# Ledger of designs, part 39: designed miniproteins, single chains, continued (5)

Each design is a single chain, and the fold is of that chain. pLDDT is the mean over its residues in the fold that is shown.

## One batch from the design tools (miniprotein)

Design m17327
Fold by ESMFold2-Fast:
Structure m17327 (fold): chain A 62 residues (1-62)
Amino acid sequence: MKARVVLEVDDPEAVKAAIEAMGGRVLRILSDDVLEVEVPADKAGQLATLPGVKRILRVELV
């Protein structure tokens, strides 16, 4: 199972690298400070603790 997550970020490059390192991917850049990402569902809870993440705006299980 995967999670689609919308994140507010202050360092998009650091967040992208961390997402890719955990087996996820960036789906869209919605603005300079908002990303839509896909991660393994068991990793979704870790996203709020990543460097460069300000907050989680939405989580959807797929």
Scores: mean pLDDT 82

Design m17328
Fold by ESMFold2-Fast:
Structure m17328 (fold): chain A 66 residues (1-66)
Amino acid sequence: MSDGQALLQAAYELRLPLSSEEVDAILTDEDVLPVALRLYGRLPAERREAFLALLPPHLREALQAA
C-alpha cells in the first residue's frame, strides 16, 4: 500500500505516461513490483536513476535486483 502510493507519486512527478490499467494495478494490487518493473523497463537509461531516486529504498533495491 505505501509502496503503491510511492510508485504512483514517482510516476506522477516524472510525468510518466500511465495507462488506466497500470494505475489500477498500482492502486489495487497487493504487490506493485510487476508494474514497477514494467515502468522501469520502458524508461531510457538516463531516466531510470531519477525514477529509482523517488522510490523507497526497499522498492528501489527490488527493481535493481531484478
Scores: mean pLDDT 76

Design m17329
Fold by ESMFold2-Fast:
Structure m17329 (fold): chain A 100 residues (1-100)
Amino acid sequence: SEHDIEILKNILDDLKKMVEEMEKEKYSPEEIRERVEEFITLLEDVKPFLDKEGKEIVEKTIEKLKELAENAEKMSPEEVIERLREIIEEFEKKLNELIK
């Protein structure tokens, strides 16, 4: 739906802004983990308002972000940011498939 597309576009914009802030402020892996965990909570709060397709995209993104958070302490800041960018790219691809 148009409402779901708007919500998902806002999530994508927020994800991109989060990564830009992490790079600009040179976040530590711990700070990246905390910010990612905060974002997961936001996604869980938004998920009930989405239709089936939107829920599936958000749920898969939550799973990938949880995996990243669990492994963040074993990675360099650059590796965590690169993995986060990959997750954002996959989210954007799925969102673009809904718009077509």
Scores: mean pLDDT 86

Design m17330
Fold by ESMFold2-Fast:
Structure m17330 (fold): chain A 76 residues (1-76)
Amino acid sequence: MEEVEKLAEEIAKELEEIGEKTAKEYGTYEDYEAIKKKFEEGKKKLIENSDLEQAKEMVKELPKLKKELEEALKKK
């Protein structure tokens, strides 16, 4: 449980940092707020399910997730 919570928090922080920076640069705060809500739901689900394997996979995919978030916020 503890390890899943720690990984989920690290994932959330990494995505929040890049999301806030990109939203500030491109003025897409409304889009970021919607995406952030989805991240919070995903984090809650990871913790509730104690899915350590899924959390580890998301850490491996962090660079891809960050790029996808940046692209989503830059296009709109």
Scores: mean pLDDT 76

Design m17331
Fold by ESMFold2-Fast:
Structure m17331 (fold): chain A 66 residues (1-66)
Amino acid sequence: SKREQIMQEVKRTFREVADATDELLAELRRNRDDPAAQEKAKAEFEKRVAEIRAQAQARLQEIEQQ
């Protein structure tokens, strides 16, 4: 059903955000003594989350067209 397709996309988005979060935490740990590298890692994380949201929105719009 359309509802099941939406739920699958929500689950996919959650997994992608979780993966991005794990990547951020690994970078913060790796660069614990480098504030500039930490700020860069946070900025890359925000950019990645925005891309994930945009892609999720596009996929949800395609489901709405069905």
Scores: mean pLDDT 86

Design m17332
Fold by ESMFold2-Fast:
Structure m17332 (fold): chain A 92 residues (1-92)
Amino acid sequence: MTLTITVPVHPEAKSEGLLVKAFGNSAKRYNPAAKVEIKEVEAKTYKELAKILEQAGKDVKELGEKTGVLKSAIEAMVKRLKDEAEKLRKKE
């Protein structure tokens, strides 16, 4: 089973990028039977960054559910990524 985690690379999402990367690295370390691939994606516009954050949220949910992460922790991270994506879409 191969699970990809998309990590946003942009100055406006530095904290979110670090959080998603840490989540992916933790999942890779504690679940050796799952092939976890960390994919860093650079955004050049706020619209691109919002799309990458939305994809990161989907990846975090799938990886977290398949690796037994607490539902509350998954929901908190997904919400943070979604809220940031919505903020960036408004900055067009």
Scores: mean pLDDT 80

Design m17333
Fold by ESMFold2-Fast:
Structure m17333 (fold): chain A 75 residues (1-75)
Amino acid sequence: SSQVEELIAILERERDELLALYREGRISDAQLRALIAHLEGLKAFIAQTLPADEAARINAVLDRTIAEIERLLAA
């Protein structure tokens, strides 16, 4: 649906803003780890709540965000 597409666009923009804040030193490693835990919980909630196809699309965006945060923490 157009609403799912709009939500995905918002999530991708928010990821870019978060990464910019981390590069500026405004977000700590501890805060990023807490955010990963929160996003994993959100993925589980979405998988239980939404139709499988919509859940898969949104969770793919969340997985990309988690992977990018994990790459920053590993560097």
Scores: mean pLDDT 85

Design m17334
Fold by ESMFold2-Fast:
Structure m17334 (fold): chain A 63 residues (1-63)
Amino acid sequence: SEEEKRRREEESIERLKEMLARNKDPETRQYLQDVLEILNEKRERGLSDAEVAQRLQQREAEG
């Protein structure tokens, strides 16, 4: 369900923040920050899973 997906996303955001705090590689840190930004936009603006996936792919393609 959408509610279950939202709960899993909250857990994923917390986990990503922990990974970001532990990671020292600039490239990996940038990727994690980009993912967090997209997930925060989803929470704030109510983006669909498809929109989130598209934005993530765009950022990965850009470097």
Scores: mean pLDDT 75

Design m17335
Fold by ESMFold2-Fast:
Structure m17335 (fold): chain A 94 residues (1-94)
Amino acid sequence: RGEEALGRTALAGFKEVMDRVAAESTPEEAELFRRAKETLEQLYAGDKGPEAYQKALELSRAYGESLYDPEKGRERMVEIARELAAEGDALKAA
């Protein structure tokens, strides 16, 4: 199957996970997830589609972990969201 179709499906799933987690998060964490989501959309819309796809897969795996270990999985999701938010800030500065 086309990598584009797989990337789009993974990104859509990631956005659903982010929206769900944000709804259950503190306002501060919800803002962090919003910024991470914005960064992924920017990466995917640009020439960084494969990178966005890999980040979406990493976050999907962290969400899967949170179903068995909510504290550990959520901490990993927050870490990934912080990394994406920082990358978005760097993109805006360039």
Scores: mean pLDDT 69

Design m17336
Fold by ESMFold2-Fast:
Structure m17336 (fold): chain A 109 residues (1-109)
Amino acid sequence: MLSELARLLLRLREALLADPRAEPSRIPEGYEITSLEELIATLVYLVGLLSDALLEEWFATPLAQELLRRLREELARHYPELAAQTPPVESVADFLEFLQRVIQALYEQ
């Protein structure tokens, strides 16, 4: 079973895919989430398709704010040093840095 941190990443991916402007059709045909590594790769790819303006609009949603809050809390509970290093998410670059910290925590399990 996926850890709570991995489950929150899956929910984040699903929330991003729900925005039609995220170009979900850019995910290669036949790409299935069968592992944590594939989930991470797909999520990083999706975030890479976002503009700062689209990301700002998405983060304004209650769902995005709640998912990011839960991810930070879960990260802080098990990896407080990494959580302290996560930046505030105000741009695509900040979001990618945040995801890299979460990914690092998952691989340190």
Scores: mean pLDDT 64

Design m17337
Fold by ESMFold2-Fast:
Structure m17337 (fold): chain A 72 residues (1-72)
Amino acid sequence: MSKEELEKHYLEAAKGIVEAALALAEAGHRDAALTLLRQYGYPLAEEAKKAGLEEVAEKIREMIDETEARIR
């Protein structure tokens, strides 16, 4: 997998987590939405960082933080 393909894969995964969390929050399951972001979103950012994708990791963390703030 190329670096560009890997970056896209991480960003697409983060987008999916955000969309799932927002859908749960809209359905009234706010605590479940926050748990989803914490158990999958932040760990995804850490995995991207460990893979050497610092910029992508920061972008994912920003997306998760913005989504958590909106739900909370």
Scores: mean pLDDT 85

Design m17338
Fold by ESMFold2-Fast:
Parts: structure tokens; sequence; C-alpha cells
Structure m17338 (fold): chain A 85 residues (1-85)
């Protein structure tokens, strides 16, 4: 479930700073965009571009660690969808 996966990400990132979590999210979102574009999945590429912009805004606004973890989870799910499509 999404809640179970969020818990795994939260536990796995417990030693990371908010900035490091957001930086990981940016990497995953950028890779998801590239893979989606390479596969011709324009809809998935646009979703990943939206998540990338959200993460960039979270970095500017000193977001909480919980907000960063949720953004990382969204980026990770997009990356998996792109890779497995």
Amino acid sequence: SDDDQLKIIRDSTSDLSTKEILDLGLILARNAIQIAKDKGDEKLAKEAERVLKEIEELRKNNASKDEAIEALYRAFQLYLRAFNS
C-alpha cells in the first residue's frame, strides 16, 4: 500500500537531511522525465515535470522533512512507472 511504502521511505531516509531527501527526489524526477520521453510517454513526462517543479519549490521554501519524504515518494513512483512502462 502507499502508506506502507511511505513508511519504508521514511525509515530509509531517517539519517538524511531535508535537503538531501529533496536532492534525491530531483534526481529521480529528472530520470523519470528522460525515460518517459525516450519511451514516448508524453503524459508521464508531464506528470514527472510537475513533480520536479514541486520539489524545486519545496527547496526554495524550506519545506519540512515530511513534505520532502512525500515528494521523494511521488518522484520514486514516477521513476518506477517510467522504467516499467
Scores: mean pLDDT 87

Design m17339
Fold by ESMFold2-Fast:
Structure m17339 (fold): chain A 89 residues (1-89)
Amino acid sequence: MEVRLELVEVRAWGTQVEVVLRVSGFEGHEVTIELLDKDALGADEVAAAVSKSGRVLIAILTASAEQAQAVAERFAADVSLVRAEARPA
């Protein structure tokens, strides 16, 4: 099932990027989050958490503060770098 993603906030902090999204259209189904083009973003590590209210937090660790800034700017321009799918539990 397709869900809607909205960018709430993106912030670079040192070598880390925090992306806050809102997911809607999932109606109590479990939501899985996938970061697309992880290698092209230069992401060393990625962690994602989804709340029951549809708040999504993605933490991305990069090799440098400059790379973190570039990743944050790319997310601010294009949220389609994240795929969200709602599946029945």
Scores: mean pLDDT 74

Design m17340
Fold by ESMFold2-Fast:
Structure m17340 (fold): chain A 61 residues (1-61)
Amino acid sequence: KEEEERIRKNIELVREAYKNADKMTPEQLKEAVEAAREVAKRKPLITPEEYGTLLNKYGEK
């Protein structure tokens, strides 16, 4: 159950990064990218489009 809760928090972090990217620092964006990678490997609860948008729009800056 704790693993499930951790995954849920990582998903929310990624979702909030997608919505509030304009207000985030590069460090916060890197943390969101790391969280997205962790979620993608363990549970596909985040869509590929959201993950790709986060990486393409912010991860390469």
Scores: mean pLDDT 62

Design m17341
Fold by ESMFold2-Fast:
Structure m17341 (fold): chain A 110 residues (1-110)
Amino acid sequence: KEELLKLLEEIVKLLKEMAEKIKEFAKKKSPEDKEILLDLAEGLLEMAEELRERAKTESEEEIKYDAEIFKDLLEEFMKYLKKYLTEEEAKEVDEIYKKILEKIDELIEL
C-alpha cells in the first residue's frame, strides 16, 4: 500500500502542476476564456484532493478502480481543455498529461 500511495501522491502533484499551467495560460486570454480556464483549473485541483482524501480509507483495489475511472474522466477533461488553448499551450499540458497517464498505468499494474 505504501508504494501505491506514493504513486498516487505523484499523480496528485502532477495534477496540481497542470492546474498551475492552466492558470498561467488564463492570464493571457479574453475574460470569457479566462473564466472557463480558471474554472477548469479549480475543478482539476478538486479532483486531485478528492483522490487523495478517498485513498486514506480505501483498499488497494478501490484505489486502483478510482484511478481507472479518473483516467477516463481526465481524457474527457483534456479534450474540453484543448478547445481553449493554443497549439503551444496544448503541447505543454500534453507533456504533463502523458506523465500522469504513465503514473496511473504504473499504479494500476501494481
Scores: mean pLDDT 86

Design m17342
Fold by ESMFold2-Fast:
Structure m17342 (fold): chain A 64 residues (1-64)
Amino acid sequence: KLEEAKKKGIELAEEYKSGKISKDELVKKTTETKQEISNSSKSHKEAIDLVKAFEDALNETLKK
């Protein structure tokens, strides 16, 4: 679901901003989450839309 993907992006960015994870861990977890979303998606289009929502939420939260 789109909202779930956005929430994952926000949570991951917040973990990084709070110092709970390093930049290397952020990159690793970002890659793992994108793979998880793709693997759980019913279609290629759904995978693209959900990954984009996750990345957009992650990047927006990191810039705040």
Scores: mean pLDDT 79

Design m17343
Fold by ESMFold2-Fast:
Structure m17343 (fold): chain A 94 residues (1-94)
Amino acid sequence: QKLIRRFKELDKDGNGYIDVNEFMDLMKTPEVTNNLTDEEIQDLAKEADKDGDGGLNYPELIEFIKLFQKKFGLKVDGRINLPEFITLMTRLNS
C-alpha cells in the first residue's frame, strides 16, 4: 500500500511508468537514499556519463536508468513500472 502510493506520487503524468523526468525524484526518496550511498549512486551516474562533463543529458539519463535496472535485476528498458518498482524497493531493503 505505501509503495503503491509512492509510485503514484512519482508517476506525475499517470502513464504507469517512472521515466527519465521522474527517475531523479525516485533517486531522492528515502527508500533509495537509506539503502544506497551517494557514492554508489555517483558510480552508476559516472558509468552513464559518456561525455565526461559531469552532467547527464537525456540519452545518458536513459543509460543511468538501464544500469540501475541491471544492478537490481529489473527489465532493462529505461522505464520502471509498478511491479518493477515494488521489486526494486524490496531488493533495496534486503
Scores: mean pLDDT 74

Design m17344
Fold by ESMFold2-Fast:
Structure m17344 (fold): chain A 95 residues (1-95)
Amino acid sequence: MRFLVITIEGIGSRDDAYKTTKEIIDVINSTPGFTVASVGIRQGDNNHYTITIRVYVDDSATDAQIQALKDKVTDIAKKTFGDNVVVGFTEQVVE
């Protein structure tokens, strides 16, 4: 089983974090081969928020499709929060 873990760090507003998380979930679930498995939003130090989204990736998904999803999520995050947010991606295999 393949997962893509998406992390968005450095968000200064709780309301923006929650609203944008919904937008990102809708984009992922509307993309063939990808399904949101879990979502977490946490408050860290300096009153900044972190969004963590775990996405199930179908075995048929290509590297190009995974990259296209990463690009879409990054564009949404940068558009909403600006260049100061950090968008990270980790691929993991779970048996």
Scores: mean pLDDT 81

Design m17345
Fold by ESMFold2-Fast:
Structure m17345 (fold): chain A 69 residues (1-69)
Amino acid sequence: VDREGQRAVLGRLLRDLEAGRLSAEELRAAIESMRDKGYISDAQADALLARVDAGDMAGVRALLRELLA
């Protein structure tokens, strides 16, 4: 797995989400793309998608920060 590519994608997603540039649909598509590329696990993707579906954007940001730590 390309860890530099993984961190670049996760970091960009977090920045775009914090800047308010992502719709819920765009965020779901990005999470699914990261899962398909193996950048995050199925469990991590499911947790992120559950927070998106609940409208818990603070929870999405928190989990993305954990994945970048």
Scores: mean pLDDT 81

Design m17346
Fold by ESMFold2-Fast:
Structure m17346 (fold): chain A 85 residues (1-85)
Amino acid sequence: TMVQRVREFVERADELAQQYKETGKSEEVKKQVEELEDKLLGGLLRQIEQLFQQGRSLEELPPELQEVVQALEEVGKELQEEAEK
């Protein structure tokens, strides 16, 4: 499901950030996160960013991209709950 793909992306992106936190290799982490997004989300997140940059609102996005945004909101809420434990 989209929620599962988004959750996997966020979890693995956080792991990559943590691994490189002490080395200061933010550029390398950025590239790995972009590759991870391509693999797990097929570039849908970048498509959302591009459309927002063009002045599109959330309701004007294709249904597939709206699903990604909704999944990000759900995963973000779950991560907030985890951080409080």
Scores: mean pLDDT 73

Design m17347
Fold by ESMFold2-Fast:
Structure m17347 (fold): chain A 66 residues (1-66)
Amino acid sequence: EKEKQEALRKAQDKIILETVEAVLKERGKSLEEATEEDLEEAAKITGVSKSTVRRVVEEALRRRRE
């Protein structure tokens, strides 16, 4: 079902985003300053691909501007 898929994706995105934010906080960076290196660290911690992490960060930045 759509709701179930959305909930699962939202949960995964939340964990990924929290991990990215934690990595960036340790490095004294904002989410907008995230580099490929920061995304690689988050991907390693969460076990997802770097492209998935980058997509989550990009989407989060777009949502925060609203």
Scores: mean pLDDT 77

Design m17348
Fold by ESMFold2-Fast:
Structure m17348 (fold): chain A 81 residues (1-81)
Amino acid sequence: EDSPAMQAFEDAVLRALLEARARDPAAAERAEKQLSQIGRNRSNMSDEEYLEAVVAVMAEFADAATLARIRALRDAAIQSL
């Protein structure tokens, strides 16, 4: 939550969503709905499962370069658990 690795992951996801929203609002809306649902179901999953679910959503709409960065930050966040 307060770890630099978790913060970096969350910042990268937020940045990707904001950029996607400016270019393709429909794709960003779908991603936001899925991320919101994951957040609401977080009590039924581990932190690691939550991070992997977020990456799966990003994989559906993010470009390969953005996805690779988010995956690397996800791995660092998992190590901070």
Scores: mean pLDDT 78

Design m17349
Fold by ESMFold2-Fast:
Structure m17349 (fold): chain A 66 residues (1-66)
Amino acid sequence: TEKQSTIAKYASKAVDAALKGDKKGAQKHIDDLGEELRKLGASQETVDGAVSAIQTIVDLAFEEKA
């Protein structure tokens, strides 16, 4: 599935950047995920859901507060 492969690819890049402390790189990969999913004809709900899920994981990686 092309959409699932795209989510996995950019999610992996965003998490890798986050683990290296690269906030700007992580955000770029999240932004790229949204753009690539829209190019593949993903619904707004799918784009928003995928972006929100990966953003949450990245934010937790940087804050690790609770």
Scores: mean pLDDT 80

Design m17350
Fold by ESMFold2-Fast:
Structure m17350 (fold): chain A 73 residues (1-73)
Amino acid sequence: SRLEEAREALERGIREGEAVLEDPELAALLTPEQQAALRAAIEAARAVLERNGSLAELEEAIRALAATIGALP
């Protein structure tokens, strides 16, 4: 279903963002503001998953997280 696909996509996005922050070499390429923005986006995404958010909330979280990751160097 579209809901299950959205949940899986958001979970993948969270893992991608976490991988950047967990790699000291990759994290060192980010400004403190970029690191904070990525952490905030991951936290917001996790909150949507934890509360079983709607499809609209999941899609919005996916877009926000993807935009944050896409803005990284």
Scores: mean pLDDT 87

Design m17351
Fold by ESMFold2-Fast:
Structure m17351 (fold): chain A 70 residues (1-70)
Amino acid sequence: MGDKVKKEALQQLDTLERMVDFYRDLFGDTDAADRLLALIRQARAQIEELDDVSEIERILEDVLKQLLSL
């Protein structure tokens, strides 16, 4: 069960990172994009070391909240 949640969370972060990279190149706002990319990459690294579903969900929710504030 936890392995599936972790895999899905990592896949979502990979998708978000690719989207942010794409929009960074289009709009030229590198400061905001760099901060979001750093946040996504840090969250991915943290999730790869975690097995607790609730902590994985918290990290993913934090990243999504930051993206929604754009």
Scores: mean pLDDT 76

Design m17352
Fold by ESMFold2-Fast:
Structure m17352 (fold): chain A 89 residues (1-89)
Amino acid sequence: SMDSLKKSLDEDFKSLAEKLIPLAVKNPSNGGLVSLAVGLAIASGDYEGAVRVLKAALDENPDDELDRKLLAKELEKLGKTEEAKKVLE
């Protein structure tokens, strides 16, 4: 069923995110790795993991407006509304 497929994909994305998030945090200049890790973290519901990767990426390239907007969005999902507002300033 579609529900069973969704559950299986969510579990696979979570497993991949757990491996790629630490690698992306250590290699924030690798845009492909960062994008993959952020995408998998969001898909698996690991918003804290996505935030960690996006913060590392923005430390490398502070002018990346896409990563800034994604960071603010994921901070909102964590209830960190004031931190999200500061990111967009």
Scores: mean pLDDT 84

Design m17353
Fold by ESMFold2-Fast:
Structure m17353 (fold): chain A 71 residues (1-71)
Amino acid sequence: MEVVEREDLLYGAGAAIEAAKRSDLVSEEELRALLREGGLSDEEIEELLDPEVAREYAARYRERLARILAE
């Protein structure tokens, strides 16, 4: 359960980071603060702030949502 909950949190966080960076409405400092409040460690936040990692996680999150909405 904890591993599954963590995966969902990380995928959602990746999607949020992608959206925030595309909109340029939230600073990286604000993103880090929000992610810490959400229960992520500094190490996890640093990994998610990598554009490639965030993009991959956001894509996985959107894929899951698209499948749910399509069915």
Scores: mean pLDDT 70

Design m17354
Fold by ESMFold2-Fast:
Structure m17354 (fold): chain A 72 residues (1-72)
Amino acid sequence: SLPEVKVLGEGPEEKIMEFSDGSLLIERGDNEVILENYSDEKLKAVEAYLKKQGKEVVSIELRPGVAKLTVK
């Protein structure tokens, strides 16, 4: 299951959420999810969460400290 998240900011194009460990989950528009300061376990948990929400992860771009997921 996805750990508890705290909403830090919510706007028309972007929603920023923080996990209890300080990692960030950013939802941008309808198709983009960004995960910052994450672990491999956190990335897998976010993928599982998106799948349970009925979203398909169509691509993942991994950079140091940042994962960018494209969803449909």
Scores: mean pLDDT 78

Design m17355
Fold by ESMFold2-Fast:
Structure m17355 (fold): chain A 88 residues (1-88)
Amino acid sequence: LSEEEVLDAELALAIIQVAVTKLAYDRALKQGNKEELEETIKVLEKISKRLEDLIARAREMGNEQLARDAESILEDVKKLLEEAKKAL
């Protein structure tokens, strides 16, 4: 696989992980499960760091479209993180 194909795959995996984590977040909110909410926050923080690295690597390669796509997902992750932290 080319480096660009690897970054595309990493972005796709991040998108899937965000979707799965949001489902876990919604479930934890409905159940009032603070431990589950704390785990959701940790997962979102890890995804955030991975997306920041992906954005930096995409820009280093001159792939501005991939960087913009990753920034959009990172914005969604940061928004969900703020909501999750307020729910604690």
Scores: mean pLDDT 87

Design m17356
Fold by ESMFold2-Fast:
Structure m17356 (fold): chain A 67 residues (1-67)
Amino acid sequence: MEEEFKKLVTAIGMLLAAKMLEEGMSLEELEEREPEIIEEAKELAKNSTEEEKEKVIEEARKLFAEG
């Protein structure tokens, strides 16, 4: 379902964004690269197994709890 896919893309995107911020990327640079991050997240979401999807969503939830 499209909603499930959107949730997965958001989770992957958040994890990618968090990694980039941890590596020293500024919020401004992150915003500039947001379309690229979303595109990468969509490709990762398309190629993910059900187990990978569940793991990614769980990791994103932990990140949200700490952020």
Scores: mean pLDDT 75

Design m17357
Fold by ESMFold2-Fast:
Structure m17357 (fold): chain A 68 residues (1-68)
Amino acid sequence: LKKEANRYRVAATAYEYLSQKYKEEADIAEKQGNKTEADVLRQKAEDYQSKAEEARKKADELINEINK
């Protein structure tokens, strides 16, 4: 369980990093006038943010199970 919880925590951190990276790329694309590219990048950032939330929730559930 602890190893599995750590795996989900690592995944959450990775997804958060990717979400932030795509948000930065979207901002750059918007500044360059590439609105279509910026929209696509924002959608990718939101997707990774959702994946990060799922992974965090799973890690928290596993940690709570260990502490019961």
Scores: mean pLDDT 81

Design m17358
Fold by ESMFold2-Fast:
Structure m17358 (fold): chain A 90 residues (1-90)
Amino acid sequence: DDFTEKLAKEILKKAKGDEDKIEELIKKIIDYLEKLAEAVRNKSSSSELKKIIEELYNETGIKFSQNELAEILSEHLGLSKSTILNLLRK
């Protein structure tokens, strides 16, 4: 989706043009976003969702806002942004 691609481009900028490292970071981000989407689909607790978000940050060094995550996940899962925000907020 457009938001995921935009975020990937911001990562490219932060990695100072090292394309190999950027591709690795993008792959890790996609893997964690897929895990987060699966946790939402399985109706996991807000604490479990926060744990996955923390792991994403620890592995990539990139901090996503709840609003940014809700936008990515709403497009990926076909759920409203407000529904996902409620799941992320407790």
Scores: mean pLDDT 72

Design m17359
Fold by ESMFold2-Fast:
Structure m17359 (fold): chain A 85 residues (1-85)
Amino acid sequence: SLRQQRAELVQRANELGSKGTQEDHIRSFELYIEAHELRSQVDPERGARELEAGRRGLELVKQGRVSEGASTYSGLVLRAVADEL
């Protein structure tokens, strides 16, 4: 199911994000973006917000601003998730 595929992508993203290299952090955010693309197939408005969060986080991580990228991403995703309720 799309829900299961999304969960697997998020799990892999979390595993890569824990590994500590910049390349792993970049791959982690790319997987989060893929998970949010699957969300957009069910809810385009929430999916678009989550994709924007992922893209902004990825941009910051590519600049070496890993903590700021993670904080920006988390804040934007929490807002998008609130709209799911």
Scores: mean pLDDT 75

Design m17360
Fold by ESMFold2-Fast:
Structure m17360 (fold): chain A 55 residues (1-55)
Amino acid sequence: MPVYEELPQDEEGIKIAGERTAKLREEDEDLAAEQIELARKAIEEGKGIKVITEV
């Protein structure tokens, strides 16, 4: 069951989200794609970037 963490939409938050997404893609490509969609939706809604912290 994935646990989500919210990161700021600044340079550091984007970098951390990208690193976590890359790591997830090595383990589960579908889950990484879901994380990318969640981040895109959060940015569109003016919210922080959501990342999966536990798989």
Scores: mean pLDDT 68

Design m17361
Fold by ESMFold2-Fast:
Structure m17361 (fold): chain A 68 residues (1-68)
Amino acid sequence: DPLLSPAQVREIFDVLEAELRRRRMSPEQAAANLDAVFAALEPLLSPENAEEFRRRVRELLEEIRREA
């Protein structure tokens, strides 16, 4: 299985965060986009990378909600 490395997962998340902030998405739009990306990436994530990704998604959504 061609699993993503931790470095690739971090890079993907950083790009995704920058894109969401650039587009100034609502918390609802950001949540939907992050859920879709996670679903697409989940088969390529180790359990450890999946947990880290979920944690970062939660933190990012909390930040966006505070900024809204």
Scores: mean pLDDT 79

Design m17362
Fold by ESMFold2-Fast:
Structure m17362 (fold): chain A 65 residues (1-65)
Amino acid sequence: ATRVRVTALEEVRLAGDPVVTLAKGEVVEGELLAESEDGKELVIRLAGAAHPRLLDANKVRVEAL
């Protein structure tokens, strides 16, 4: 998997347990596990998280580390 930096372009609510909300401009690191075939959804494991989460690709900027 690819190490990535994720920057929230707007407030993003990540479904899961626990629910995580990223504020606009918040930066988190994680591991890119998958991308949807249409490129609209990303599966990312956030640093320190036990489970991956789905992100809307239009609401975040993702950079490879």
Scores: mean pLDDT 80

